# Designs tried in a protein design run: designed miniproteins, single chains, continued (2). Part 107

Each design is a single chain, and the fold is of that chain. pLDDT is the mean over its residues in the fold that is shown.

## One batch from the design tools (miniprotein)

Design m7709
Fold by ESMFold2-Fast:
Parts: C-alpha cells; sequence; structure tokens
Structure m7709 (fold): chain A 68 residues (1-68)
C-alpha cells in the first residue's frame, strides 16, 4: 500500500523521538519537497506534526510547503 505524505511525516517525528535527529530531519525535508501539493491540502495537520521536530527543521519544511 502507498504510504501517505502525512504518514511519512509522522514517521519522521517518531525517528526524532528515538534520537535519530539526522534521519528525522532528512525524511521530513524530503517528504515536504516531494509531496508539497498533497501536504498543502492538510496544512494545519502538517504544522502540528512539524511542531514535534527541531525548530529549524520545522521552519525549513514550512517554507518549502508555503513556497509558490
Amino acid sequence: MRESALERLRRAVELYKQGKVDEANELALITVTLYKDELQKHRDEVEELLAGLPEETRRRALEIIDAP
């Protein structure tokens, strides 16, 4: 079954909670870059999920999603 972009972001947050900071940041940024259009439709849920990541990663991810 195809994993949703939101499920990928949830996995990134879980990696961060496990102390896998670099893996979590990479997965989050790749996911928002590749699935920007899908994630824009769920912007409020994305912002809430990204709050579980480091501030700098959250800021970069939101900039990617919100970019024209």
Scores: mean pLDDT 81

Design m7710
Fold by ESMFold2-Fast:
Structure m7710 (fold): chain A 72 residues (1-72)
Amino acid sequence: SLREKAKGIFRAVLERLGVDEATAAEIAEALGISPASASRALTELERLGAVRRRVVTDPATGRRVTAYSVAE
């Protein structure tokens, strides 16, 4: 079902984050899902209080990007 698939994605995102900080693009690449799917899951997890976000500078581009970590 769609609910079971959504739960699977949320679990995979939380497991991939673990103790690390990652961008939506990095999570998408690690899990083999689209960046849009990763962003949607991270936004929902932040809304539920399961993850935190902060803006960091990407050393490769010098651009500000949003990074996510598991909420403690």
Scores: mean pLDDT 78

Design m7711
Fold by ESMFold2-Fast:
Structure m7711 (fold): chain A 55 residues (1-55)
Amino acid sequence: EREEELRRLVKELTENADDGVKAHELGQRIAELSAEELAADPAALTLGGRMKKPA
């Protein structure tokens, strides 16, 4: 479900690559959704999400 939303945002980013403002906004949204998906999937976090424990 979240993955589908991420794919859609990536597609829009590719389409608007020439628009720096739009590309930047889309990139930030993709990063936020990606973090949310990692939090919902503990398996992903266990494999590569624990970079900094104090953080």
Scores: mean pLDDT 65

Design m7712
Fold by ESMFold2-Fast:
Order: sequence, then C-alpha cells, then structure tokens
Structure m7712 (fold): chain A 68 residues (1-68)
Amino acid sequence: SALLDDIVAAWVAWVRRELAENNARLTPEQVAALARMLRDILRDDYGASEEEVAAAVARFRAELARLA
C-alpha cells in the first residue's frame, strides 16, 4: 500500500532526525518498542491487514538497521 509505505518513510525520517539532533543511537529495546507502536497504529487506526502490517514493520526494521 502506497499509504503504508509513506507512513513507514515518515517514521524512518522522524527517527533519523531524532538520532541526528540528539547525537544518539537506537537500542534494541527502542527498536522493538517503535516497531510495536507502528504495528498497533497500522492495525488499529488504519485497519491494515496482518500481511500489510508484517510487511510495513519488516521494512521499518530494515531501514532502522541501516541507521545503526
């Protein structure tokens, strides 16, 4: 879904900006918490299917791994 892709891109951009501004790095616990929050929002607020949620969360985690 183009909308879900845009949401993932916006979340990645937000995380990248926060890390840069605070000279910080993500912990595994923070990655897990962000992934759960994204999953819950996509499922509960956007009505995304389990397959769409799984794909979006996987993409989000892969993009965050590139920031580490």
Scores: mean pLDDT 84

Design m7713
Fold by ESMFold2-Fast:
Structure m7713 (fold): chain A 111 residues (1-111)
Amino acid sequence: PPSEEELQKDIADAMVAMTRSVSRIMERTMIAAGADPERVREVTEELNDSVAALQQARLDGDKQKQSEALEKMSDSLEREGRLLAEAGMDDRAAALFKQSEQLKKQAEKLK
């Protein structure tokens, strides 16, 4: 019989895969707009790693690790927002800065 644990893991894996797909599109878009390719790849990898860590912490029910992952994800979104702003994508950068602030607040509530 399917376990709730297996279903939660499948959802987490799907969320990580979706984040990687979106990151590839954003990476190409930012590089095409003139952002530094090395910095873009570094930041998108850090973001993908933080999302994976968050999903794992959620599966484990570990609120401390969820808080830590949310803080790392927030930092990565802020760095990505700066790269978008440097590339002239001010509206997208503003959206990422707002998401970064929201994640910091969520991380604080889990402590």
Scores: mean pLDDT 78

Design m7714
Fold by ESMFold2-Fast:
Structure m7714 (fold): chain A 95 residues (1-95)
Amino acid sequence: STTEKIQDIVDEILPVIEEKLRNGDFDGAETEVNKWIAEIGKYLPKAVTDKIGARMKAILDAYRRGELSVEQTIQQIEAVAHEAVMQAQLLEKEK
């Protein structure tokens, strides 16, 4: 299912993003986030993917400005990733 595909992508990429952020590799973390958005975009409508991408960008921009700690950034990225899974579930049920 679309939900299972999105969940698998999330489960694969979140630990990588977390490690990059914990190691201070912001550019690497941003690259992995962009890769993740591209992968989920294969399974979700562009409007949904664009919304998720905008939220991820806002979180990473806040981290760059020193408005979020590493831990807060990871928590917010995880929340957006869970939102992507929820959006996939909703779209499958509305067919």
Scores: mean pLDDT 84

Design m7715
Fold by ESMFold2-Fast:
Structure m7715 (fold): chain A 88 residues (1-88)
Amino acid sequence: GEEAKKKALEVIKKAKEELAKLTDPEEIYEVAVKTLLEVMNLVSDRKVILASIGGILRLMGLMFDGASAEEIKAEALESLEAVEKLLE
């Protein structure tokens, strides 16, 4: 799958651009989780899947704890960047 990796990288890049414009915690959470799920569906790599699940779980924890939009966005970007590096 090189095609699948390229598509996953495009999905992450678009999500990072969208996240830069968002200020609502719920919208940031939804974009980040949707993106991580899409990447997991495109790529059958165990490290990518585990990193994506880890990101989703951390984002869920922040949302349930009532974290700020800034904290949720920081975690979203870190999770997406971690997965992006695994796809390079």
Scores: mean pLDDT 88

Design m7716
Fold by ESMFold2-Fast:
Structure m7716 (fold): chain A 66 residues (1-66)
Amino acid sequence: DELEKRKQEALEKLKESLEKFKKEAKPTPTLEEITKVMEKYIKEKRIPSEEELLKALEPAAEALAK
């Protein structure tokens, strides 16, 4: 299914980004927090918009950006 494929790709991209930050010894958000947010949309069987994903990730990303 496209939905599952797309969500899995989004999760993989997030994991790769986190791995890159780890290599540079930069602070990274908890992978569990990010995956939980993504899984919420996966259960809905709905493709979240980029803004929806950003909003859901904002709490974790904002803590980092601070």
Scores: mean pLDDT 59

Design m7717
Fold by ESMFold2-Fast:
Structure m7717 (fold): chain A 90 residues (1-90)
Amino acid sequence: SEVVETFEEVVEKAKELLETDPHNTAGRIEISLKAQEALDKLREVAPESAVNEVWKLFQEMITALNNGDKEKALKYLEELRKKIEEIAKE
């Protein structure tokens, strides 16, 4: 539950950033740090393959943000959210 809660916070903050100010550097740094914390917690309860998939989706979202592609960033964020929900059911 703590892992899921931490990732839900990451997703909520990322969606807010994308909707309000996607160029906010401080906000981007905060989201990245929280995502790393959530990923470290996930490594303790999930197989390495699931952790690697979540990390890949997060990296793709950040890459899309860096390229100014808000639509693509939102798509990867939604895929990340769904993957976390799948892990939470197990």
Scores: mean pLDDT 77

Design m7718
Fold by ESMFold2-Fast:
Structure m7718 (fold): chain A 99 residues (1-99)
Amino acid sequence: MEAEEIAEKAAKEAEEKGLNLAELVELSIKTGAKFDDDEKAKLTMFLTLILASKLRGYEELEELAKKALEALKNKDEKALEESIQKILELAKPEAEKLL
């Protein structure tokens, strides 16, 4: 199953449901987790983040996800870790809001 097809489907779901940053990050992680291969899981997760962020207008998340994808492609583990950390920090304020 192609990572791009799964990512596109997940991104459309995020747009249709009007997901916030934290919900979108969670959806992208769950979408990636469908793959046992770590590289394919991360690729799918970052593609989902890029596509969904673009559809939702989350420019900062889109940019961070693009940097994470480039780091993954370049096998730059430090840049990848830093990008993932920044994505999680960006989502944190939404996740910490009490219902």
Scores: mean pLDDT 79

Design m7719
Fold by ESMFold2-Fast:
Structure m7719 (fold): chain A 81 residues (1-81)
Amino acid sequence: SEAEEKAEKLVELLEELAAKSPDPAARQILLWIAREIRENKSKMTLEEFETAVKGILTLLSTYLDEETLAEFEKRAKEILE
């Protein structure tokens, strides 16, 4: 489905940001979110996926620096379009 394709692209983005992050806490949260999305992607509608992305942005704002958070937000928006 379109939601599953977008979820997979978001997982790839989260894994990429985790690999580049020097902060162990940021790496762990990014990889945990990626795993949760991958495990649940077949059960999500587009509306549920968009809601999940907003929740992820809120959660990541606690762990990511402003530059990395802005990159995630920009690229996640491109995936959702």
Scores: mean pLDDT 81

Design m7720
Fold by ESMFold2-Fast:
Structure m7720 (fold): chain A 88 residues (1-88)
Amino acid sequence: SEAEELAREAIRIARRAIELAMKAMDKASEQKDIKLLNRAIGAALQAIGAQFMARLAIKKGDLEMAREALRDAREALRQAEETLKELE
């Protein structure tokens, strides 16, 4: 279904966002940059939430929930990528 396809994409993007956010957290911690550390933590938490909502959307066949999870996953990825670039 469209909900399952969008939710699977959200899970894929969220996993990447978590990976990049964790790398950003490690770098920010090493550099003692508390502001970027907090941004990386925020991105990780948003991605975790998006992954959870996407899994729930699959179970319920909820297209609107899948679309929202995809938006949240994409936002988390952008935040993680931008934070990591600022630390490079």
Scores: mean pLDDT 91

Design m7721
Fold by ESMFold2-Fast:
Structure m7721 (fold): chain A 65 residues (1-65)
Amino acid sequence: SSEIEELAEKLLELAPSLSREQAIGIAKAVLSGNLVQIRAAIADLEEAGELEAVEFLRKELEKLE
């Protein structure tokens, strides 16, 4: 969907080390409210040093909690 693509592009802008496929997977997790996958993505991005993407996803997670 366009919403998945828009969110994936935003994630790629914030975390250039992500593949498009990884960004799409994270976007799907956010849009479906999959808290377990969102938390896993935050942990992986933090290990990769992608701090802007981590901050963005923490805010998205807060909206769902």
Scores: mean pLDDT 86

Design m7722
Fold by ESMFold2-Fast:
Structure m7722 (fold): chain A 72 residues (1-72)
Amino acid sequence: EGNALVEKLKPTVDTEEKHIELTLKAVGKLTGLEEIAQKLLEEGLPREEMAKRFMEEMKKIEEELKEKVEKL
């Protein structure tokens, strides 16, 4: 299982396990952008336009996160 591989790597990251968990939560927000990029690729947009849209989506998510942090 893939979990067995993770357990094998655990001794290497055991001391930083908490830091990795916090990083994974942040990466979870960033991985949402990967799905957005995939949709842009499926639309068949030019590379320049695709990159521009991807950056705009990143900024939009950043602004939404700032708004939510201030409200919560």
Scores: mean pLDDT 59

Design m7723
Fold by ESMFold2-Fast:
Structure m7723 (fold): chain A 91 residues (1-91)
Amino acid sequence: MEEEEREKREKKLRKIVDEARTKNVLTPEAKEALLEIYLEELKKTYNLSEEEIEEFEKRLREIIDEENDIYEVESKLHDYLLEKGLIEESK
């Protein structure tokens, strides 16, 4: 993906998530935006294979679908990534 297209996409996703945080309402669009942000971060950090990305997408989607509160979703996503060893405990 070209850098300019990526920057526009990231801005759009961030705006959707920020609106969801402000309203504390997880729309389907906000849930997809959260999923995409987390998957992009994982792809950048860990050089995951396509199969691994699909597996993480499915699992992250399940976590996102369980909650209607954005802060609860983000907390559970963070805990999941810690359990998988993909992120460190806060320094």
Scores: mean pLDDT 73

Design m7724
Fold by ESMFold2-Fast:
Structure m7724 (fold): chain A 76 residues (1-76)
Amino acid sequence: SEEVEKKVEELRKTAGDKAKQLSDERINKVKEAEEKLKGKTPEERFEAVTKVSNDIAKKQGEEVKRLDEEAEKLKA
């Protein structure tokens, strides 16, 4: 139905906005971690940056799963 298609489009737009916010957060958090660890070993810097990136990636995955579940419910 047109109603379902409209709601799926709204979810897609919301997903895009959230993805942008999380991407911006990741960039800022990585930059902050690199600045704080300028005097540390490359291994320590890599580990800290990887941890920050993984934390944001987990949030992105949870958001995608939530939106996919909502879209499936609308199609049912």
Scores: mean pLDDT 79

Design m7725
Fold by ESMFold2-Fast:
Structure m7725 (fold): chain A 83 residues (1-83)
Amino acid sequence: MDELIEKAVEALKEGKLDEAFRYASEALRLNPDDPRAQAIRDAVVAKYYYEKGDKETALAMVDRAIQLDPELEVARELKEKLK
């Protein structure tokens, strides 16, 4: 389980959103109640909209990711960039 989470986080850091989404989705398939996997999925969506210039949607999604997993550094870093 942790390996899927780590791979999803690394893919997010590298801008590989499709890979990050796939790893997070597989983690959710194995454990649907895992807030870390849900947070990563929301962070993927946030980063996607940030890259498209939709900062408002990105901020909403990253705030939800941080609520689900406050330790998700990628989401916290993205929120700082959105300020």
Scores: mean pLDDT 81

Design m7726
Fold by ESMFold2-Fast:
Structure m7726 (fold): chain A 80 residues (1-80)
Amino acid sequence: MTAPVDLSEEQLARLMELLEANPEALRAEELYKQGKLEEALALLKKAAAAIKAQTDDPAIRAVVDRAVAHMEALLEKKKA
């Protein structure tokens, strides 16, 4: 129901930099592409915590939290 949070070009670049700097984020993406959703979610949660510790930007923090919630929803649907 809420409009999606649009990141500026600078915020998107910063988010990508933080994702590339966090090995758990890169590994989570790889596991997601392999269909290993439970393992991807565990690493994504760790990466999300690390990113949120490295930035005070509320838009980046919101995008990261949304990515975790989306992955949790996909995993729940797969188990049903």
Scores: mean pLDDT 76

Design m7727
Fold by ESMFold2-Fast:
Structure m7727 (fold): chain A 72 residues (1-72)
Amino acid sequence: SKLEKLKKESEEEGRTTISHTLLSVIDQIKRSKTDKPKEEIARELLREQAKVLRLNGLDEHAKEMEEVAKKV
């Protein structure tokens, strides 16, 4: 999937925070038992992760998660 590709690219670039966040989102989508499309779940989870990153002062990482959400 597009998220799995982005996660692998982030790992290869040594971007641990981004890679870990994407892995968490992928795992949560796989565990989700809802009638919502997986793309909608992915967007919601990525936006929530961006919010958490901003609360911790990681604004650049948050912006990257928001951009990924727009492309899913």
Scores: mean pLDDT 78

Design m7728
Fold by ESMFold2-Fast:
Structure m7728 (fold): chain A 70 residues (1-70)
Amino acid sequence: SHMEELKKKRKVSVDEIIEKVAEQALADYEARTGRKLSPEEKEIEIKAMKLLFEGKYDEATRYQAEALRK
């Protein structure tokens, strides 16, 4: 897709945006639920979002599901 071509040229900026969005979502989740996520759980969620942005929806779903089982 057109987004995939842009990612090749601006991978760092795209990754930074994804990471900030994920971090904000996780912080909101912790505030709303009163639960604290480990650094490992936060990294897992960020990786899942990066897979989604790469168009690997099945891999993102599987990765997140497996990680949340721990």
Scores: mean pLDDT 69

Design m7729
Fold by ESMFold2-Fast:
Structure m7729 (fold): chain A 100 residues (1-100)
Amino acid sequence: SAIDELNALRAEFEREAAALIAERASVEEVLAMFRRYTDRIVSLIPDPALAAAVRAAAETLLAEMRATVDDSDPAQVRRAIRTAVAVFRRAVDEAIALLS
């Protein structure tokens, strides 16, 4: 069930990310979404070291987005969302590999 939950979280994250791109979301909305999904994925990882690494990677990305992305440039927001989707996919794949 944990693998099924991780696959469902990935699908939900990708759908929400696509909606944020379509709706021209603010950086704050993007940051809030990534925090919610990071908390959900971390709760499914039984290895505390990997859970900490996933959280640290997410916090690094969120800090970088906050520092560098301007809401007035929709292209920057879209690129940031796509980068975060790639990071989230990798985190889910690594978590699934450990559970397999």
Scores: mean pLDDT 79

Design m7730
Fold by ESMFold2-Fast:
Structure m7730 (fold): chain A 55 residues (1-55)
Amino acid sequence: MREVIEEALALAEQGRYEDAAALLRKHGFSPTTAAAALLLMGAPEEQVRAVLAAF
């Protein structure tokens, strides 16, 4: 689980929000759970919002 969140964060840092959202969806993350996980990993709110918009 932690590795999936780290990969999604790396994709978001590259501006690949659709790929990050797709990865999180594939692993059973809801938008709320994905947002909480990314924020706990230190992701900026702007990146979290962009990933959520791609869900």
Scores: mean pLDDT 80

Design m7731
Fold by ESMFold2-Fast:
Parts: structure tokens; sequence; C-alpha cells
Structure m7731 (fold): chain A 67 residues (1-67)
């Protein structure tokens, strides 16, 4: 949902210090991987390795987007 996407973007801006444009790209990327049926563990590993996000924050973003 648009509300879940905005909540995830806000979290990435506030907790990871990402610029809004980068946070939006990251949140949309996670949503796309979830929609394509990638496993949660694979998405978390990808976000930690490629985006440099703390695992805890990546898991919280996925929790929001899976609502």
Amino acid sequence: SDAALEEAVRLLVEEAGLPREVAEAVARGIQTLLDEGWSRDVIVQYMVREAGLPRELAERVIDILER
C-alpha cells in the first residue's frame, strides 16, 4: 500500500539517514522483490550487502511492506 511504502521511506530517512530519493528507491526495490516472491531472508541479505543497511532495520522495513 502507499501508506506502508511511505512508512518504510520515513523509517529509512530517520533511522538510516538516507536521502528521501534513495529511501524511496530502496523501499520500492524491497517491495518489488517481495512481489516477485523472493524469500525474506534473501531480501534481508541483499539489503544488508548492497544497501549497507543494518539487519534489524532491513527486517523492520520488510515487516512494514508485508502488511
Scores: mean pLDDT 82

Design m7732
Fold by ESMFold2-Fast:
Structure m7732 (fold): chain A 77 residues (1-77)
Amino acid sequence: MSKELEKKIEELEKEIKEGKLTRKQAEERLKKLIDQATKAKDMDVLDKIDKVAQKFELFDVEVHASFGIMKVWIEEK
């Protein structure tokens, strides 16, 4: 459910802000969360990840999140 994924995103954002993760490590972890959210069809979590990626300029994650959102939207029709 979105609650656990949202908490993981918030913890990851904190680690990025504190300099505990490199850009590449942050991108890798966010991509895994996108895959989990896409599988769960959790649009709210995908949108939150996209906004975090935009905030930290993680372009690979932004693209991956947008693709996940599009896939969920198409498959739910």
Scores: mean pLDDT 73

Design m7733
Fold by ESMFold2-Fast:
Structure m7733 (fold): chain A 68 residues (1-68)
Amino acid sequence: MPLSETVLEAQQLISIAESLHRQGRIDQARALLDEAEKLARQARADGDTAGADALLARIRRLRAEIDA
C-alpha cells in the first residue's frame, strides 16, 4: 500500500532523530520525535491508523532507548 505524505514525512524525521541520537545530539533527537508524533497523530486523524500506530511504536522505542 502506498504511504501517505504525512507518514513519509514522519518516517524521515524519525530516521534523522535516530542519526542524531547516535551522534549524542539528544535534545535535537527529542525535538524531532515530538514533531514526528504530531504527524503520526495527524495521519491517524486522516484515517491511516495502521501507519500512525507503526510510527508511534517506533517513536516510543527510540524514546525508551534515549532515556536508557
Scores: mean pLDDT 83

Design m7734
Fold by ESMFold2-Fast:
Structure m7734 (fold): chain A 98 residues (1-98)
Amino acid sequence: LTPEEERAIRAFRRLLFLLYLEDPEKSIGDYAIIALVVAEALLRGITDKDEIVSEAKKRGAVNATKELVDKVIELMKELGITPEELVRGYRLEKARYA
């Protein structure tokens, strides 16, 4: 892995860990899908939270809410994670388990 790929994986994992610590009853897989869908939406200029929630649920994150979408966006800003980094981190992490 390149240093940039390692940073993307660490950024993704850190975001997921923080989401999980706040509500450990939800699956980490749901948080991964929600984070991916939020990042993809931001890259496409989609601002409608209802559309983002609907897409996350369609991809299997049945526990997706507008509150979780806002939390992902807030954590991305707080941690300085870009949407591009989050998408890359998800793809690299998923490839390890495929």
Scores: mean pLDDT 82

Design m7735
Fold by ESMFold2-Fast:
Structure m7735 (fold): chain A 87 residues (1-87)
Amino acid sequence: DKILKMLDQRKLSYQIAVDILKMFATPAEAAALDADLAKFNKEVEEMEKLIKENTPENLEKAAEIAKKMGLEDLAKAAREEAKKLKE
């Protein structure tokens, strides 16, 4: 849905940024970028799971993860959907 599309767009954007940075990185820097990407992807997968379960509680949890990741637009969207489901 809209939130999942936003999440997919952020995931793609981050992957592209990492791929570009790795073109100019040392092997050690490339390994660090891969580790950061793996952490990001794991957090994205957790948010996807929560959003797909589509309960107010799970959407609020997804918003908390998004906020911790600096994805303020995604956090706001998830909180608004949680409120909508409570109505």
Scores: mean pLDDT 82

Design m7736
Fold by ESMFold2-Fast:
Structure m7736 (fold): chain A 86 residues (1-86)
Amino acid sequence: MGFASSKEEALAALERHAAAFPSITPEQLAELKALIRAAKTVEEMARVRILTELVRLGVPLEEARRRLEERGPEEVAREEAERRAA
């Protein structure tokens, strides 16, 4: 599939997440959608997915971005998985 199809799927997944988890504010949802639209690679889209999960867990978007930049996506995904297991 083309990259446009991947973006469309990511946007649909994000909207489903926002509908299921009221902890994601409309402002956070708009920012996350903007990040998906601005993404130029599949890796950038994967990072937005991790940001969405952190926001769902109550982490502010600014803090989620900082964690992703400092620890990388694999470390942040592991931290999220640990929170889900608890």
Scores: mean pLDDT 69

Design m7737
Fold by ESMFold2-Fast:
Structure m7737 (fold): chain A 76 residues (1-76)
Amino acid sequence: SEVEKRLEELGKEVEEILRRLREALTKLPAAEREAFIARANELLGRFGEAYLAKDVEAMEREKEELKALLKEAEAL
């Protein structure tokens, strides 16, 4: 279905954001890294809940928040 394809695409997009986030975090002090990890885990929890609900709009919102988190980490 179109919904299932979009869920798969969003999952892959989030995997790539997380890969880049891990790379950015390797350059940060431990305390800042831990704070970013905590925020990422909260966002991933919400993304997973949206996935279980098949709520594409909610998944896209959480993906955009993860992208914003990545931009914050890369700016440091």
Scores: mean pLDDT 89

Design m7738
Fold by ESMFold2-Fast:
Structure m7738 (fold): chain A 69 residues (1-69)
Amino acid sequence: MEEEREKEIEEGVIESFGAMERGIMLSERGQELKETDVEKVREAMSEEEKKEMERLSEEARERARKELE
């Protein structure tokens, strides 16, 4: 079941990004480090991977923001 496996990976990525976003929102230094790392990762990714990563990042940011609100 490829769909089920893709969902598990997607949820894992969202969970990881959510934890990172919460850490950044609570730490000034963490924000600087993450921004640099994200840019480097994006440069190594294909266009499709960048698009998927952006979608997952947006979802993770929204979840983290709502949790801290």
Scores: mean pLDDT 59

Design m7739
Fold by ESMFold2-Fast:
Structure m7739 (fold): chain A 94 residues (1-94)
Amino acid sequence: MREVAVLYTASMLMAVGLELDLRNPNTSAETVRENGEALLELLKKLAELDPEAAKEAIEKAIKMLEEALPEATPEKQKVAEEIIKRLKELKEEI
């Protein structure tokens, strides 16, 4: 479905944005949290349409965030770890 492709692409773009935000010293922890919430909502919508595509997108997002985590400030690391935990929980619910 076209909607699946759009949600998958939007989720991947948001995950890339979060990875960059974690590495960018000028990005706030609040921005990371807001973008993390947006990613979770996109992935929940994707899961309603295509659970397998959502699982793949979640796994890719987790990997990207975990790879960026060591470069982030302590405040951003805490927020990113919370997002990663919620992504793992969402994957288990699908």
Scores: mean pLDDT 88

Design m7740
Fold by ESMFold2-Fast:
Formats: sequence, structure tokens, C-alpha cells
Structure m7740 (fold): chain A 63 residues (1-63)
Amino acid sequence: MIDQFDGKEIKDFELGDIIDLPDPVSGEKNLALGTNGVKDLKSGFVMSKESYLKAIKEGIKFE
């Protein structure tokens, strides 16, 4: 069950940490943990931590 990412949960990351996991859309490691959720450093898109976890867990691909 993909509620732990590389042995860590989203809540276990500190502010400013680069999430060492692929973006569920691109597969690139370009996500950062911010105050308001998970930020894609390429697009500037911000999603909630819950939306990110759901996307990874369900294999949802955003277009």
C-alpha cells in the first residue's frame, strides 16, 4: 500500500524537502513539500498532500 514513499510519509518531510518520488504525471522527481501542499517545481502547480497521496495510490495520471 503506497501510503509510505521511499519509507517516509508526506507528514514526515520537512518544509522545503524535495520529495524523492516521481510526479504521478511525468515520472520526474520535481516535487517539493510546501506549507500549502506539494508543489511541482516545473509547472508551479500546487496540490494538497491528500490529492498527491491519492494520485500515487490509485495510479491516477493528470493530463
Scores: mean pLDDT 54

Design m7741
Fold by ESMFold2-Fast:
Structure m7741 (fold): chain A 58 residues (1-58)
Amino acid sequence: DLLLSVTGTSAEGAVTTVDIRWDEEAGARSGSAKTTAPSMEAATEANLEAARRVREAL
């Protein structure tokens, strides 16, 4: 499953963290990715972008 977290928003932007966790016994793996956004509005779109990047990396 894919987990998304918005760490916070500052005058310099927001940070989004993406965490993926899978069952290792099934030959699966886990990963994470981070991205930044210039505002709270952009943070919502950054969440979707982070999810797509993690999906492409896996």
Scores: mean pLDDT 49

Design m7742
Fold by ESMFold2-Fast:
Structure m7742 (fold): chain A 82 residues (1-82)
Amino acid sequence: GAAERAAEAGKAAAEAAKDEKAKAAAEQAAAGAEAALRAKTAEKYTGGRLAAMGGGLTAALLAEKAGDEKAKEGGLAAAEAA
């Protein structure tokens, strides 16, 4: 599902990130998406999905500032998948 794809994209972004801040943000996005998957309820899924989206956008922004194009794409993919 969307949360599962967000978790995968977040993990990929974390692995691709060269900047430690971008890595941390991508890991946080992945953790948020995984929490949404564990909840598996509409209410909890919605909350986790918003958290994953925010984390993915934050990871993408930090990666862009660090000049890490792959991490930026991963963060954007995580946000879209959420």
Scores: mean pLDDT 65

Design m7743
Fold by ESMFold2-Fast:
Structure m7743 (fold): chain A 58 residues (1-58)
Amino acid sequence: SKVVEDLRKAVEEARKAAEQNPKAGIRALDRVSRAGHYIPEAKEVGEEAEKLRKELES
């Protein structure tokens, strides 16, 4: 699915953004996590984004 592919790229870009600005990365990961709630095929990538967001908040 193109949607899942785009969201996986968004997670990777969020990881890179977090290296300079953790808060920006957290916001980006939160958006991907929320998308996983509404798009069944994106549930797994959304859960991955939520775990990564929580790690950055620690």
Scores: mean pLDDT 82

Design m7744
Fold by ESMFold2-Fast:
Structure m7744 (fold): chain A 65 residues (1-65)
Amino acid sequence: SMRKEAATWSAISIMAIAAGMKTGPIKDGTITIYVEELSEEKRETYERIKALAESRGLKVELVVK
């Protein structure tokens, strides 16, 4: 459902920005997280984001830019 996706995106976006990462829009049930350098702290945050998204039926992709 779009409403649950919007709420999930907002939660993920807040978690990502707090860790210095960027969140893309949800496309076809997939959310993309962008990171310049993957530290242990950012990896831990990404795993929490992934677990939350997957529990809500969304896929997560990580892109290093």
Scores: mean pLDDT 82

